# Designed miniproteins, single chains, continued (3): the designs that were tried, part 39

Each design is a single chain, and the fold is of that chain. pLDDT is the mean over its residues in the fold that is shown.

## One batch from the design tools (miniprotein)

Design m9416
Fold by ESMFold2-Fast:
Structure m9416 (fold): chain A 70 residues (1-70)
Amino acid sequence: MEHLREGGKAFREGDYEKAIEHYEKAMEELEGATKAMALVGMAEAYRKLGDEEKAKEAMEKAQKLFLESH
């Protein structure tokens, strides 16, 4: 939970690399829909860094987790 919150804070402050680091840590501890939220955060951060391919990959993983949560 803490890493997800810190990731969002870093993102708002423009520190996208730090945001990705926090979201990766959150993913190690989270499952299902909450892990998908961390993946969405990573996708947005990668997009801001210009890494469209990693952003797309993270978003696809997030969508799959939302579907599999049922």
Scores: mean pLDDT 79

Design m9417
Fold by ESMFold2-Fast:
Structure m9417 (fold): chain A 83 residues (1-83)
Amino acid sequence: SAEELVRRAEELLERALRDAPEEVREAARAAVEGARASLRAGDAEGARAHADAVESVVRAAGLTGEARELAEEAVRLLREAAE
């Protein structure tokens, strides 16, 4: 379900951003909650916009290695939920 994909993405982002500044973690959480709210409202375009916001936060965080892979998978799952 879309809800299961969002929850999985949230778990992966928490792991990916564990060592990131609090403001970055907060921005990612806000974007995930926005995606969840858009999906519940039937707004697929809004959900995709929030997934793009998560990708922007992740890109700005400059993640490398496993953290980057986890974050990229989270963005993929959010986009899949919005389909």
Scores: mean pLDDT 86

Design m9418
Fold by ESMFold2-Fast:
Structure m9418 (fold): chain A 93 residues (1-93)
Amino acid sequence: SMDDVRQSVNTVFDSVITMARQYNDDDTVQRVQQLRRQFDQSISDGDIDQAISIMNQMGDIMDDFATRYNVPQSIVNSMRKMFDGAIQNLRQA
């Protein structure tokens, strides 16, 4: 449902922003906030392919961030599960 899409995507964006802030990475916070605005625009335009592309860019940012800051694997796995769920919901939308 669109509510499932909205909830799962918001959880991903909020979780990444919270983590980036905990590591004092303002550049990552700014980049993620920009992608969130682009995501909201793609949803408003009905462009699901663009929305999925933006979520894939988010995944790349998460992977680079996790590697750069040596984020614990348990946290990385939890984030990946939330991210995969968000993409799955988008593909079913």
Scores: mean pLDDT 84

Design m9419
Fold by ESMFold2-Fast:
Structure m9419 (fold): chain A 68 residues (1-68)
Amino acid sequence: MPYELLLLWATRRAKRVIEEKLKQGYSLEEAIEIARKEVVDWLKSLGYPDEVAEELADEAVKRAIELL
């Protein structure tokens, strides 16, 4: 999968999780942490190693926050 497409899907997933958690009454800090962990777990389920999953999740969460 092209890196840009994977990052786009990860960013959309992170944004959705953050918005859902904020709607449920979580703080922004808690919503971000939950979204980061969920994106890492999702990327690892696709076969990406820990270092790649963490780096991609960090970029995705950062971009998702900018889109809020």
Scores: mean pLDDT 85

Design m9420
Fold by ESMFold2-Fast:
Structure m9420 (fold): chain A 60 residues (1-60)
Amino acid sequence: SLGEEGLRKFIDAMVEAGAYAEAEKAANPDLSGREYIDLFTERFNELSKKIREELEKKLA
């Protein structure tokens, strides 16, 4: 179902956002916890927006 497909995409987006934040932390060990959370949240929101747009296009 599109709902299950969408859930998998959102889970993958969480993993990707986490990997991105970890890579940024590895490149800058002085990165604060707030900056880490902000990077994660920003990337997850960006990926989530694209997933919603893709799924809405498939439902049309």
Scores: mean pLDDT 83

Design m9421
Fold by ESMFold2-Fast:
Structure m9421 (fold): chain A 67 residues (1-67)
Amino acid sequence: MAAPKELVEEAKEVYKKAEELVKEGRYEEALRLVAEFLKEALERVGGPVTDEEVERLLKEGLELLKK
């Protein structure tokens, strides 16, 4: 499977913090938190990732958050 249990638990904590930041209108801080987590998670399951790939995933995530 794509995500081991440890990554799922870390994702829940990151998601919870990001959700609180989004509710307060701190979108930039929420995105940075998610970006750092995604970079580490992808490196653990798929190998090394570039900052460019993280930035692309952030853009896609922003589009999902825009309704």
Scores: mean pLDDT 67

Design m9422
Fold by ESMFold2-Fast:
Structure m9422 (fold): chain A 81 residues (1-81)
Amino acid sequence: MQEEIDAEVKEAIGEIAAAVALLSTRHLPREQRVADLKELITRLAKIDPDVARAFYDAVSPHLTPEEAAELRAALDKAIAA
């Protein structure tokens, strides 16, 4: 039960972080936006990999497939480190 609550909270945190990141970067050129999202997901992955995965899942539908692939590569690299 506690593990389910913790997982749900981590998912919610990742989704909130994604919403804030998307809103705060919406004015930037696409290349800069992707770079900022990659920095944010790398920082989140160092704090908690599950939060970073939830962030990716929430952000990726708002990106092109190529941009989403770059963000996924940054996530995978950060988790592996």
Scores: mean pLDDT 81

Design m9423
Fold by ESMFold2-Fast:
Structure m9423 (fold): chain A 108 residues (1-108)
Amino acid sequence: MEEEKLRQEADEDIRRFATELAEAVENGDYERLLQIAERMRKKAEEYEKQGHPEIAERYRALADLARWLAEVLKKYNGKAPVRVTLELDPETGELVLRIEAPPEFASV
C-alpha cells in the first residue's frame, strides 16, 4: 500500500533524525540541533500538505524537542548534564526519545 510505504519511510527518517539529535546533544552542538529542528519542521509541512497530519505531528514533536534541547545546551554552554536515548514505548510500541540527567552529573 502507498500509505504503508509512506509510513515506513517516515518511521526510518524519524529514527535517523532521532539518532542525529542524540549525537548533537552528546557533542553539545546546539547549532546542529537548530538545523535538525528546521529540517523536521519542513518534513512536517510536506506531510501536512499531502494529507498525512498524523505523520506531520510526529515530525513537529521531534522538531520542538530539538529546539528545546538547543536552548538547554546554549544556556549551559554546550555542557548540559543531559542524556538522550531512543527507546521503544511499551504502551504504544512506537519509538520515543527519553531525556535524562546522567548519574555522574548528580551532586553528591
Scores: mean pLDDT 71

Design m9424
Fold by ESMFold2-Fast:
Structure m9424 (fold): chain A 77 residues (1-77)
Amino acid sequence: MSLEEKIKELEEKIAENPDDAALWIQLGKLYFEMGDYEKALEYYEKGIANAKKQSPFEREALIAEAEKLRKEVEEKL
């Protein structure tokens, strides 16, 4: 599977579940692997925003992961 095919599949899943923070974080990771740090940062920020709307027990872990990944992108910019 190409990275482009994985991105398309995640975009379809996000269209069905736009509040799923984990899908946004996964999309950001794929763009990071492609070297598109601006898109990776955008999607990590969307992941954080959607994680804040989820239940408390999952929210903290998702925010921590996305913030760590956002910092890695920031170091590349």
Scores: mean pLDDT 80

Design m9425
Fold by ESMFold2-Fast:
Formats: sequence, structure tokens, C-alpha cells
Structure m9425 (fold): chain A 50 residues (1-50)
Amino acid sequence: MEEKRERLKALYKEYTGEEVPEDASYEQIVEELEKKTGLTREQVDELVAA
């Protein structure tokens, strides 16, 4: 979980230019990325897994 969360936070910053809130859950970060970028959950999961 922690490793995937760190990758997700890095992707969020790369795509949005903003830091993730320190208390944001994995699901909250994914949802925000989907709204801002138009990526699906499957696409976000693939990017995190790579």
C-alpha cells in the first residue's frame, strides 16, 4: 500500500503540479486525478504499477 501510495502522490504532483494533502487516502487521490486528467481508475492503477 505505502509504495503504491508514494507512486500515486508522485503522479499527482507531475500531472497537477500540486502536493497531495498529507491525510488523503489512496482512493481520494485517484478520484482527484480522474477529475483533473480524465484518466480512468484502471489507467491510474497501471501507471502506479509501472
Scores: mean pLDDT 75

Design m9426
Fold by ESMFold2-Fast:
Structure m9426 (fold): chain A 55 residues (1-55)
Amino acid sequence: SEKEEVINLLLSMFDKSESLEEILETLKKSDSPADKYLAELAEKIKEELEKKLKE
């Protein structure tokens, strides 16, 4: 599904995550509801991955 593809893409970007914060900032500033939704998903995934990386 589209959501699964986006999540997998974001996960790969978190592993290589130097640019992820810039992407999230861009999505948050967008006027598009889709971009806002992607930003919220990315934040949730990032928080969960950061917890896992600390473990």
Scores: mean pLDDT 67

Design m9427
Fold by ESMFold2-Fast:
Structure m9427 (fold): chain A 100 residues (1-100)
Amino acid sequence: SLGEKYNKLLEEFHKKMLEVEIEALERVFAGASPDEVLEWAEKRIKEIVDELTKKYPEFKDDIEILGEFYLNVVRYYIDMAVKDPEKAKKTLELLKEELK
């Protein structure tokens, strides 16, 4: 069904974005600049959006909206790592646990 395909899309997108979110936080904690990490994340999210749009062409518009949403989530985590590194480290461990 269309609903089953949409659920699979959401699961795949969520897992790929958890990997991007984890990597973004790890890059910031390794001393990469926030701007460089954001540029990397924008490129990686675009690659994921393009991949998922090819796999689920019926959800192209939804995938683009989700991609923008996830980019804002990554921006939020990068900002958190700069302003509140202790909270960001705790968030990183929760994201890693969710990926398992």
Scores: mean pLDDT 91

Design m9428
Fold by ESMFold2-Fast:
Structure m9428 (fold): chain A 63 residues (1-63)
Amino acid sequence: MSELVARAIGAVLAGIGAELEGDFETSLKYYEEALRLLRQAGMEDSPLAKRVEEKANELKKKL
């Protein structure tokens, strides 16, 4: 697994943690970082990237 993908997974986990704490602004920033890392890794069309994009769009509607 590439370092970029590992970092993206870390960002997703951090985003989930922030969301569970009710910090939707911080959660959105982590999901956006995860998407950036997945795009750099050439995985923008992966199931993970699509799921994270859905979460980011959901949070944007709440903010």
Scores: mean pLDDT 82

Design m9429
Fold by ESMFold2-Fast:
Structure m9429 (fold): chain A 62 residues (1-62)
Amino acid sequence: MVGDIYRAVEDSPAFDDDSLALRKGELVRVLEEVDDTFWLVQSLSTGRVGRVPKEFLEPVEP
């Protein structure tokens, strides 16, 4: 959900200039649910923003 923290379940490569490369275990904040496949996120470790396939993300539970 928008504003929530998610974790990358696997390494995800950048596909284009709008996409964000993530490493397994990297934490991101969801900024926008762009479509059924991609979310706009910000990396908490690098501060970079980009689109990521939502299937590569899992919610961080307390």
Scores: mean pLDDT 77

Design m9430
Fold by ESMFold2-Fast:
Structure m9430 (fold): chain A 65 residues (1-65)
Amino acid sequence: SAADKQIRQANIEAFTEWAHRVGELLERYIAGEISREEYDKELEEVSKEIMAKMKERLAEIQKQS
């Protein structure tokens, strides 16, 4: 269904954004540009933001179906 396609797309987009942002943080950490404490904090914040955006998007898709 259209809703199923939108849900799959939302999940793909959320995962892709998360992976890119986490990858960038990891690169900065490996390069010694940020501390482990900063890396852990930013990793938690990225995961929190992405999950919140995905939850909101899924709720909107559910309201439309």
Scores: mean pLDDT 83

Design m9431
Fold by ESMFold2-Fast:
Structure m9431 (fold): chain A 67 residues (1-67)
Amino acid sequence: SERAINLNNEGVELLKQGKYDEAIKRYEEALALDPSLAKAHYNLGVAYEAKGELDKALKEYELAAKL
């Protein structure tokens, strides 16, 4: 979905700005539209890792790797 890809890209820009909670919300919205979007799972893992939520980060990285 183009909207899912655009939401993922918005999340990446927010992540670069250190806006981790806003980035997470964009990645979650992307995954609601396209649950198989591996890039959004990977980027969600990066955002959780940046927040120190390592168990959540690991789960998202594992989901990205399976897609």
Scores: mean pLDDT 89

Design m9432
Fold by ESMFold2-Fast:
Structure m9432 (fold): chain A 62 residues (1-62)
Amino acid sequence: GAMAERSARTEKALDEAFVDGLRQAGLEVKPVEELTPEERQEVAKRFFNLVLDRAFARRQAA
């Protein structure tokens, strides 16, 4: 496994992707810069739930 002790850049990129995904879905989310570590986990969880819900809805609509 890679030593990723300085992966803050990768973590910020993921958090930005989650925030952008939620905003594109019409949800109001705080800017990445204002997120606490706990809020960042909540945003990630909401994003995954949104992806799963959309995948399930597409499956049911097909």
Scores: mean pLDDT 69

Design m9433
Fold by ESMFold2-Fast:
Structure m9433 (fold): chain A 124 residues (1-124)
Amino acid sequence: SFSTLVNQSDLSEEAKTALRDFLSRSELAELIAPLLLEHPNQVDQPVPLHREVLERLVELAADESLPPEVRALAARALGKLAEGSPENVQLLRELGAVEVLRRYLTDPDPRVRRAAAEALSALG
């Protein structure tokens, strides 16, 4: 269950609530939660990923109303997925990931800025 993964994470209670609420709005929650909360090498996901999964991850990363912890997790997930697949890089660029991450370079939270810089490096 994605709720179990969120509850077992080291996120704050506010971040856990926000992430559960976001994920509950998608039937892809069970695919998305491991990409955010587990190391990429521990995720049993096909590479390249389906467009809908990457689209939902970009939507999560673009949601500036979410706590900085969640936005940083989403940015890192985008970066790690880009490192694993040239096909994911192309699709993430088409989905506007670079524009989202570029905005986060000036985010008030240093965790978000760092995650965005690392993800942009992976995207080229």
Scores: mean pLDDT 79

Design m9434
Fold by ESMFold2-Fast:
Structure m9434 (fold): chain A 96 residues (1-96)
Amino acid sequence: GAELLVEALDLAEAAGDWDTVARVTLALAQVGLAERELKRGRLEEAAESYELAARIAEEAAERLARSDDPRLQEAAELLRRAAEELRRRAEELRKE
């Protein structure tokens, strides 16, 4: 999840898409919050933070789907994959 978000961030920065950089940075912040809540044993709060990160990543990917820039198209694919992994992680935590 986080590794795919970092790769998407690098591609957005290279393309000069500052709005996507800001959105991916927010998604990474939510992943960081989820990891802190996990260390505190707060599984539901961690799941909520992972789900929010996934939603931010998916919304960013949808915006990039209309881009003709190959870097932004690759970033969109990475963001979609990150969203799927983060949602899966959230679901696993709720079953704990």
Scores: mean pLDDT 87

Design m9435
Fold by ESMFold2-Fast:
Structure m9435 (fold): chain A 83 residues (1-83)
Amino acid sequence: VEEAADVARGMGLAVRAFKNAPKELVKQAVEEIENAESDDEIVAVTRRLLEQAGIDTSGLSDEGLLVAAGMLIYEYKLEEKRK
């Protein structure tokens, strides 16, 4: 199903971006996502971070980007709690 494929792709690309992007850019993106007032803002911030990590986002749906945003926040908070 298309939704499941978009979700899985979004999660995988988010993990790749988290590992490959500078940590300061990840922190800024997570802060912007947490303070976003609309899904459009979350999508825009997530797309920007993925592209800064060298990831082509042209094949990602808004749903995939929203899932990627959630995964980025999860990975970031998990690493913060480890320190």
Scores: mean pLDDT 79

Design m9436
Fold by ESMFold2-Fast:
Structure m9436 (fold): chain A 60 residues (1-60)
Amino acid sequence: MEITDEEIARALGLIALAVAKLMIEKNNADLEEEAEWLRRFLEKLGLSEEEIKELVEELK
């Protein structure tokens, strides 16, 4: 029942990527720079590069 900072970062990353995907599909917006910045931010929060890759792949 205890939530960790890593779990929060993962959840926020998935939500942000899902929103970015919806914005790209509906508004044809280019959000690659924002997605790349978010990926680096998640690394700073304690997610490994491999974990971030898995999150990105789950949304493809």
Scores: mean pLDDT 63

Design m9437
Fold by ESMFold2-Fast:
Structure m9437 (fold): chain A 99 residues (1-99)
Amino acid sequence: AMAAAIEAAADRLAEALRGQKGVYISTRPVDPAEAIERLKKLKEPVVDTSGASPEARAFAEALAERFKELGIKVYVDVSGAEVTPDTPLYVYTEDDALP
């Protein structure tokens, strides 16, 4: 089922990022410095699903819930996206901003 595939993908990504303090996930490239600055200002999870498909919303919400269970601050941006299992995800962490 599509829902099961979305949940499995969210579970795998969250487990791979276990131990991170903050994670920014987007369906489009973002300036790493901007992503890290947004993460540093986060007090609770942010999920931007503006204009996203129902599947994109389900995936983003599943990701946010898994990261919340792991105690990781998360910013998920799937705005305007039609997420499929093959959609590329751009992932940034607070540690990735250092040269």
Scores: mean pLDDT 74

Design m9438
Fold by ESMFold2-Fast:
Structure m9438 (fold): chain A 74 residues (1-74)
Amino acid sequence: ASSLHQEMLKTIGEILRIIGELIDLERELEEAKKKGDEERAKKLEEEIKKLEKELEELKKKLNELSEEYNKLKA
């Protein structure tokens, strides 16, 4: 059975991974905009929005795990 602490660490790892992907995609988006590649820019903006949504869900999960951990620690 996974401890809450282990689940929190795993969730943090997933958050950091998505943040890394977002940084990479934002860099590609800036390059696409500089080149006037509107089609590529639109595709990158859609992918960024998808990852931002996944990031929000992971942040919610981390908050829930953190609250549960704090209740056990009290």
Scores: mean pLDDT 83

Design m9439
Fold by ESMFold2-Fast:
Structure m9439 (fold): chain A 65 residues (1-65)
Amino acid sequence: SDQEKRKKLLQIIGEILRIIGEIEDLRRQLEKETDPERKKELEERIKELEKERERLMKEMKELFK
């Protein structure tokens, strides 16, 4: 139903916004980081979150097929 699709959409949007916030926080940390090992960890975590965001965006698009 439209109501169930809207509820699911809002949940997905909420998760996407949370992930965007986490990515931005990690990017700010990365800009200030001087340790190469820690930079690598931050870059890997950002990459993981970007993949999760992409997956959620695809799920969101599928709701309206």
Scores: mean pLDDT 87

Design m9440
Fold by ESMFold2-Fast:
Structure m9440 (fold): chain A 76 residues (1-76)
Amino acid sequence: SDLEEAERKVLEAEEALKRGDYEEAIRLALESVRHAMEALKTATGEDLLRAIGAAIRGIGIMFEASLKLGKPMPPT
């Protein structure tokens, strides 16, 4: 599902960020945010909070990695 993909991709993005792979972290975080936004169209209750959480974390990773690269943050 989009929710499962969003959560998986945000974890992969966090690992990329930890190892200094900033371009890969941005790519994975952007994919996570896109899946989270799709999940938000149908999510309710606990799944809604999970989707919001993945989106917030993904945006945070994109921001941090973009700062490290000196590049503008990509559009979501």
Scores: mean pLDDT 83

Design m9441
Fold by ESMFold2-Fast:
Structure m9441 (fold): chain A 62 residues (1-62)
Amino acid sequence: SLEEKADELVKEKRYGEAASYYFQGWEEDGGKNPELAGKGIQAAVEKALELSREGKIDEVKP
């Protein structure tokens, strides 16, 4: 599933890709799984923090 692929990406610290798969899975499920949306938000936050620490905050979409 998309969630399983995203979970593997989180383990690899590939948070941007993980967030995309979580949100895609959430949309394809018709928004019925709030935990999946929460995982996507958390992965997106982790990516934003990573980019901020690297001084690349401009690559984060508001």
Scores: mean pLDDT 77

Design m9442
Fold by ESMFold2-Fast:
Structure m9442 (fold): chain A 79 residues (1-79)
Amino acid sequence: MKVELKAEPELAQWTADEIRRIGEEAGVEVKVGLQVVDFEKHKENRFELMRESHRQADEAIRAVREAAERGEPVEFTPP
C-alpha cells in the first residue's frame, strides 16, 4: 500500500517513525522515504496547510494500521 503525506519536517519524521513501528509490530515489510514540505513557501495558507498535514498524517497512520493488520506491505511516500 502507498501512503503520501504533506507535512512539516517534524511531523513528517514522526509519522515515518510511527509507520515503521507499526510495520515492525505487525511483521510486515515497510519502505519509508522521507521528504518534507517547506511551509515558508506557503505563506498565504500556512495555517491551513498545517491543519491539512495533521489530518493527512492521522489518515496515513490509520491506513497503515489497517494494511498491517491484513499483512500487506507498506510503502510510505511523503510529499
Scores: mean pLDDT 65

Design m9443
Fold by ESMFold2-Fast:
Structure m9443 (fold): chain A 66 residues (1-66)
Amino acid sequence: MEELRRKIEELREEARELEKQGFTREAQRALELVDQAEEALKKGDLESARQQLEMAQGSIDYAKSL
C-alpha cells in the first residue's frame, strides 16, 4: 500500500513538470489516471490501482519521447 501511495505522488510530480514544459494534454491524461488509481486504492482495489499507474507512467514516458 505505501509503495502505491509513493508511486501516486511521484507520477503527480512528473505530470506537473510536464505541464510546466507545455505538455498540457499529456500531463492532464496522466493526472486523470493517477486520480483513478488513488480512487481504486481507496476502495482496496490494488490491481486496478497498479494498472492505472502503469497507464499514467506510459503517458509520461510518451510525452518525454516527443
Scores: mean pLDDT 82

Design m9444
Fold by ESMFold2-Fast:
Structure m9444 (fold): chain A 57 residues (1-57)
Amino acid sequence: SVERITPEEKERKLAEQLEEVERLAKETGDESLLEEARRVADLVLNGEELPVSLAEL
């Protein structure tokens, strides 16, 4: 595996991107964007479960 970043950096980058997607979802009122964001984030970071639920942010 070529990907190697610290969990702290990983979570920070992920949190910032998720925050933007959640803001968009709230603006459009489309909750499916929150589900897609979580799915994409998990896949992008190699299938690790997110410690924080998008609904709890």
Scores: mean pLDDT 62

Design m9445
Fold by ESMFold2-Fast:
Structure m9445 (fold): chain A 97 residues (1-97)
Amino acid sequence: MSIEEVLAADAPAAIAQVAALARELKELLRRMQKHGLTPEERRELNSLAVAIQLLAALSGNERLIALAKELAKALDAEDFDAAIAAADRIVAEAEAL
């Protein structure tokens, strides 16, 4: 069994996980806009962003990979409105696949 066969079998699961993590990240960002994030929530936010990027890469979907990078850039810039918009687009793209 090749790595390509394993990735092909797991691609739908990776796409579903990207959508789920993007929704969770969006919920954390919405909490931040209302009353701020705790240090633990900021750590969780960073972990979710990294996981989304890795799973997007594992999915092999170029659009999800591009959106995950856009999300990471928005978070690095602390542009949380852009990060929420990127997360919404990740969910929409993943659900369309």
Scores: mean pLDDT 77

Design m9446
Fold by ESMFold2-Fast:
Structure m9446 (fold): chain A 92 residues (1-92)
Amino acid sequence: SDAEKYFNEGLKLFSEGKLEEAIEKLKKAIELDPNYAKAYFYLGGVLALIGKYEEAIEYLKKAIELDPDNKELIEEAEEQIKKIKETMEKEK
C-alpha cells in the first residue's frame, strides 16, 4: 500500500539519520492509514530523539492502543515511554 511505502521510506531516512524527513514520511503513512500502529511507534521514537518528549509519548501510547495484541510492540513502547519520562525528570 501507499501507507506501507511511506512507512518504509521513513524507516530508511531514520536509518540514515535524516530525522525530520523520516518524520514527514511517517506522518504521511499515518495520514493514509490512521490505524498503522508501527508508524505511530517509529514516529514516537524519532520525536524522542529530537527532544519532542510529550509528543513522542502521545504517539507511543497511540501505537499501543491500535495494536493491543502485539506484546513485543507494547513492551518496546512502554520501555521507550519510561526512558523518555526518566530523561524529562533529569532535565529539570
Scores: mean pLDDT 89

Design m9447
Fold by ESMFold2-Fast:
Structure m9447 (fold): chain A 59 residues (1-59)
Amino acid sequence: SVAEGEKAAEKYKHDGTKAGLLLGRLGVSPEEAREILSKFPEFSEEEIEGAVRAVELGV
C-alpha cells in the first residue's frame, strides 16, 4: 500500500486534502502518510499534518 500511496500522492500533489483522503482509503498508516507526503515539496507542512489527521480519523 505504500507504493499505491506514493502514486496517489503524486497524482494529487496539487490537492493535499484529496491526497490525504486517498491515502486513508488505501489503508496507509498516519506514519506512512506523513513519510509519503513529506517526499513531495508541493505539500505544505500544514497540508501534511491535515492529511495525516484525516488518515488517523479514518476519513
Scores: mean pLDDT 71

Design m9448
Fold by ESMFold2-Fast:
Structure m9448 (fold): chain A 94 residues (1-94)
Amino acid sequence: SAAEREAVLRFLENLIKTYEERSKTYPELKPYAEKLREILEKFKAGELSVEEALEEALRIEQEIADLARKKNDTETYTISGMAAKELEEMLRRV
């Protein structure tokens, strides 16, 4: 639905901004914020469905969690885990 599409857009925009802000302190997060931005732009262009955008974002969040574990970045690990949970809940509703 249009409401579901807007919810996904807003969630991805907020998630990207969170990682962009954190990348100022943790520059290793910048490539992942850029990957999420690419997903958002493809979704806006109609190149990805709601399900495809959520699945791609979930994959990137798993990569962020792996990076956070290697770097002992507990805050980023918590953020990525919470984001993954929300993405999985949204996917179950598609």
Scores: mean pLDDT 88

Design m9449
Fold by ESMFold2-Fast:
Structure m9449 (fold): chain A 61 residues (1-61)
Amino acid sequence: MEPSEEERAFIREAVDRLEASTDTQEKLKIAVEARNRLEKEFGYTDYEFDLLLQRELVERR
């Protein structure tokens, strides 16, 4: 699976917001919103979302 530039930009923005937040409840809201939006707009499954999120986190290291 190769995400589009738009999909990658969305994931980067979501991770940026997660990293900027220090509140656990806020982080959960951001993660749930990003996951739901990717499912509705791009048809991603939970598993696919997890893979994309992990890839972004690894690339930042």
Scores: mean pLDDT 73

Design m9451
Fold by ESMFold2-Fast:
Structure m9451 (fold): chain A 56 residues (1-56)
Amino acid sequence: SPLTEKAKEYLEKEFGVKLGDSAEGNSAAKLVDIDRDGVVDEKELETFAKKYFSEV
């Protein structure tokens, strides 16, 4: 979705967080890793986008 792409680009540019990255050692990745499985996945990025990038 557009929001997920926006969140992905934002996290990668600002914090260096990418899909499949370990949440260990990165505060932004830990914020995105909502289910605490230690990996940033596409579903977590979508959840983060909906929470923080509420576009009308």
Scores: mean pLDDT 64

Design m9452
Fold by ESMFold2-Fast:
Structure m9452 (fold): chain A 81 residues (1-81)
Amino acid sequence: SKELTIEAFRALEKGDYEKAVELAEKALQEDPNNPEAHLILAKAYMKLGDKEKAIEYAKRALQNATGVLKDEAEKLLKEIE
């Protein structure tokens, strides 16, 4: 849901990366193609040091992201790959 995605983003901003992963995964259970949730997972995994998962989720974000989200996903992917 949008609410779960917003909560995941807030957790990411607070540096609670494990909580951001949990909430973003719940958002994906409701909408598997949610580009915001995929981008949050990519950023959270990057902070947690899981480079492979960060790349995977950034690529998934790009499948459905447009505009600013697409730009953010592309920039993140180029930085980690």
Scores: mean pLDDT 85

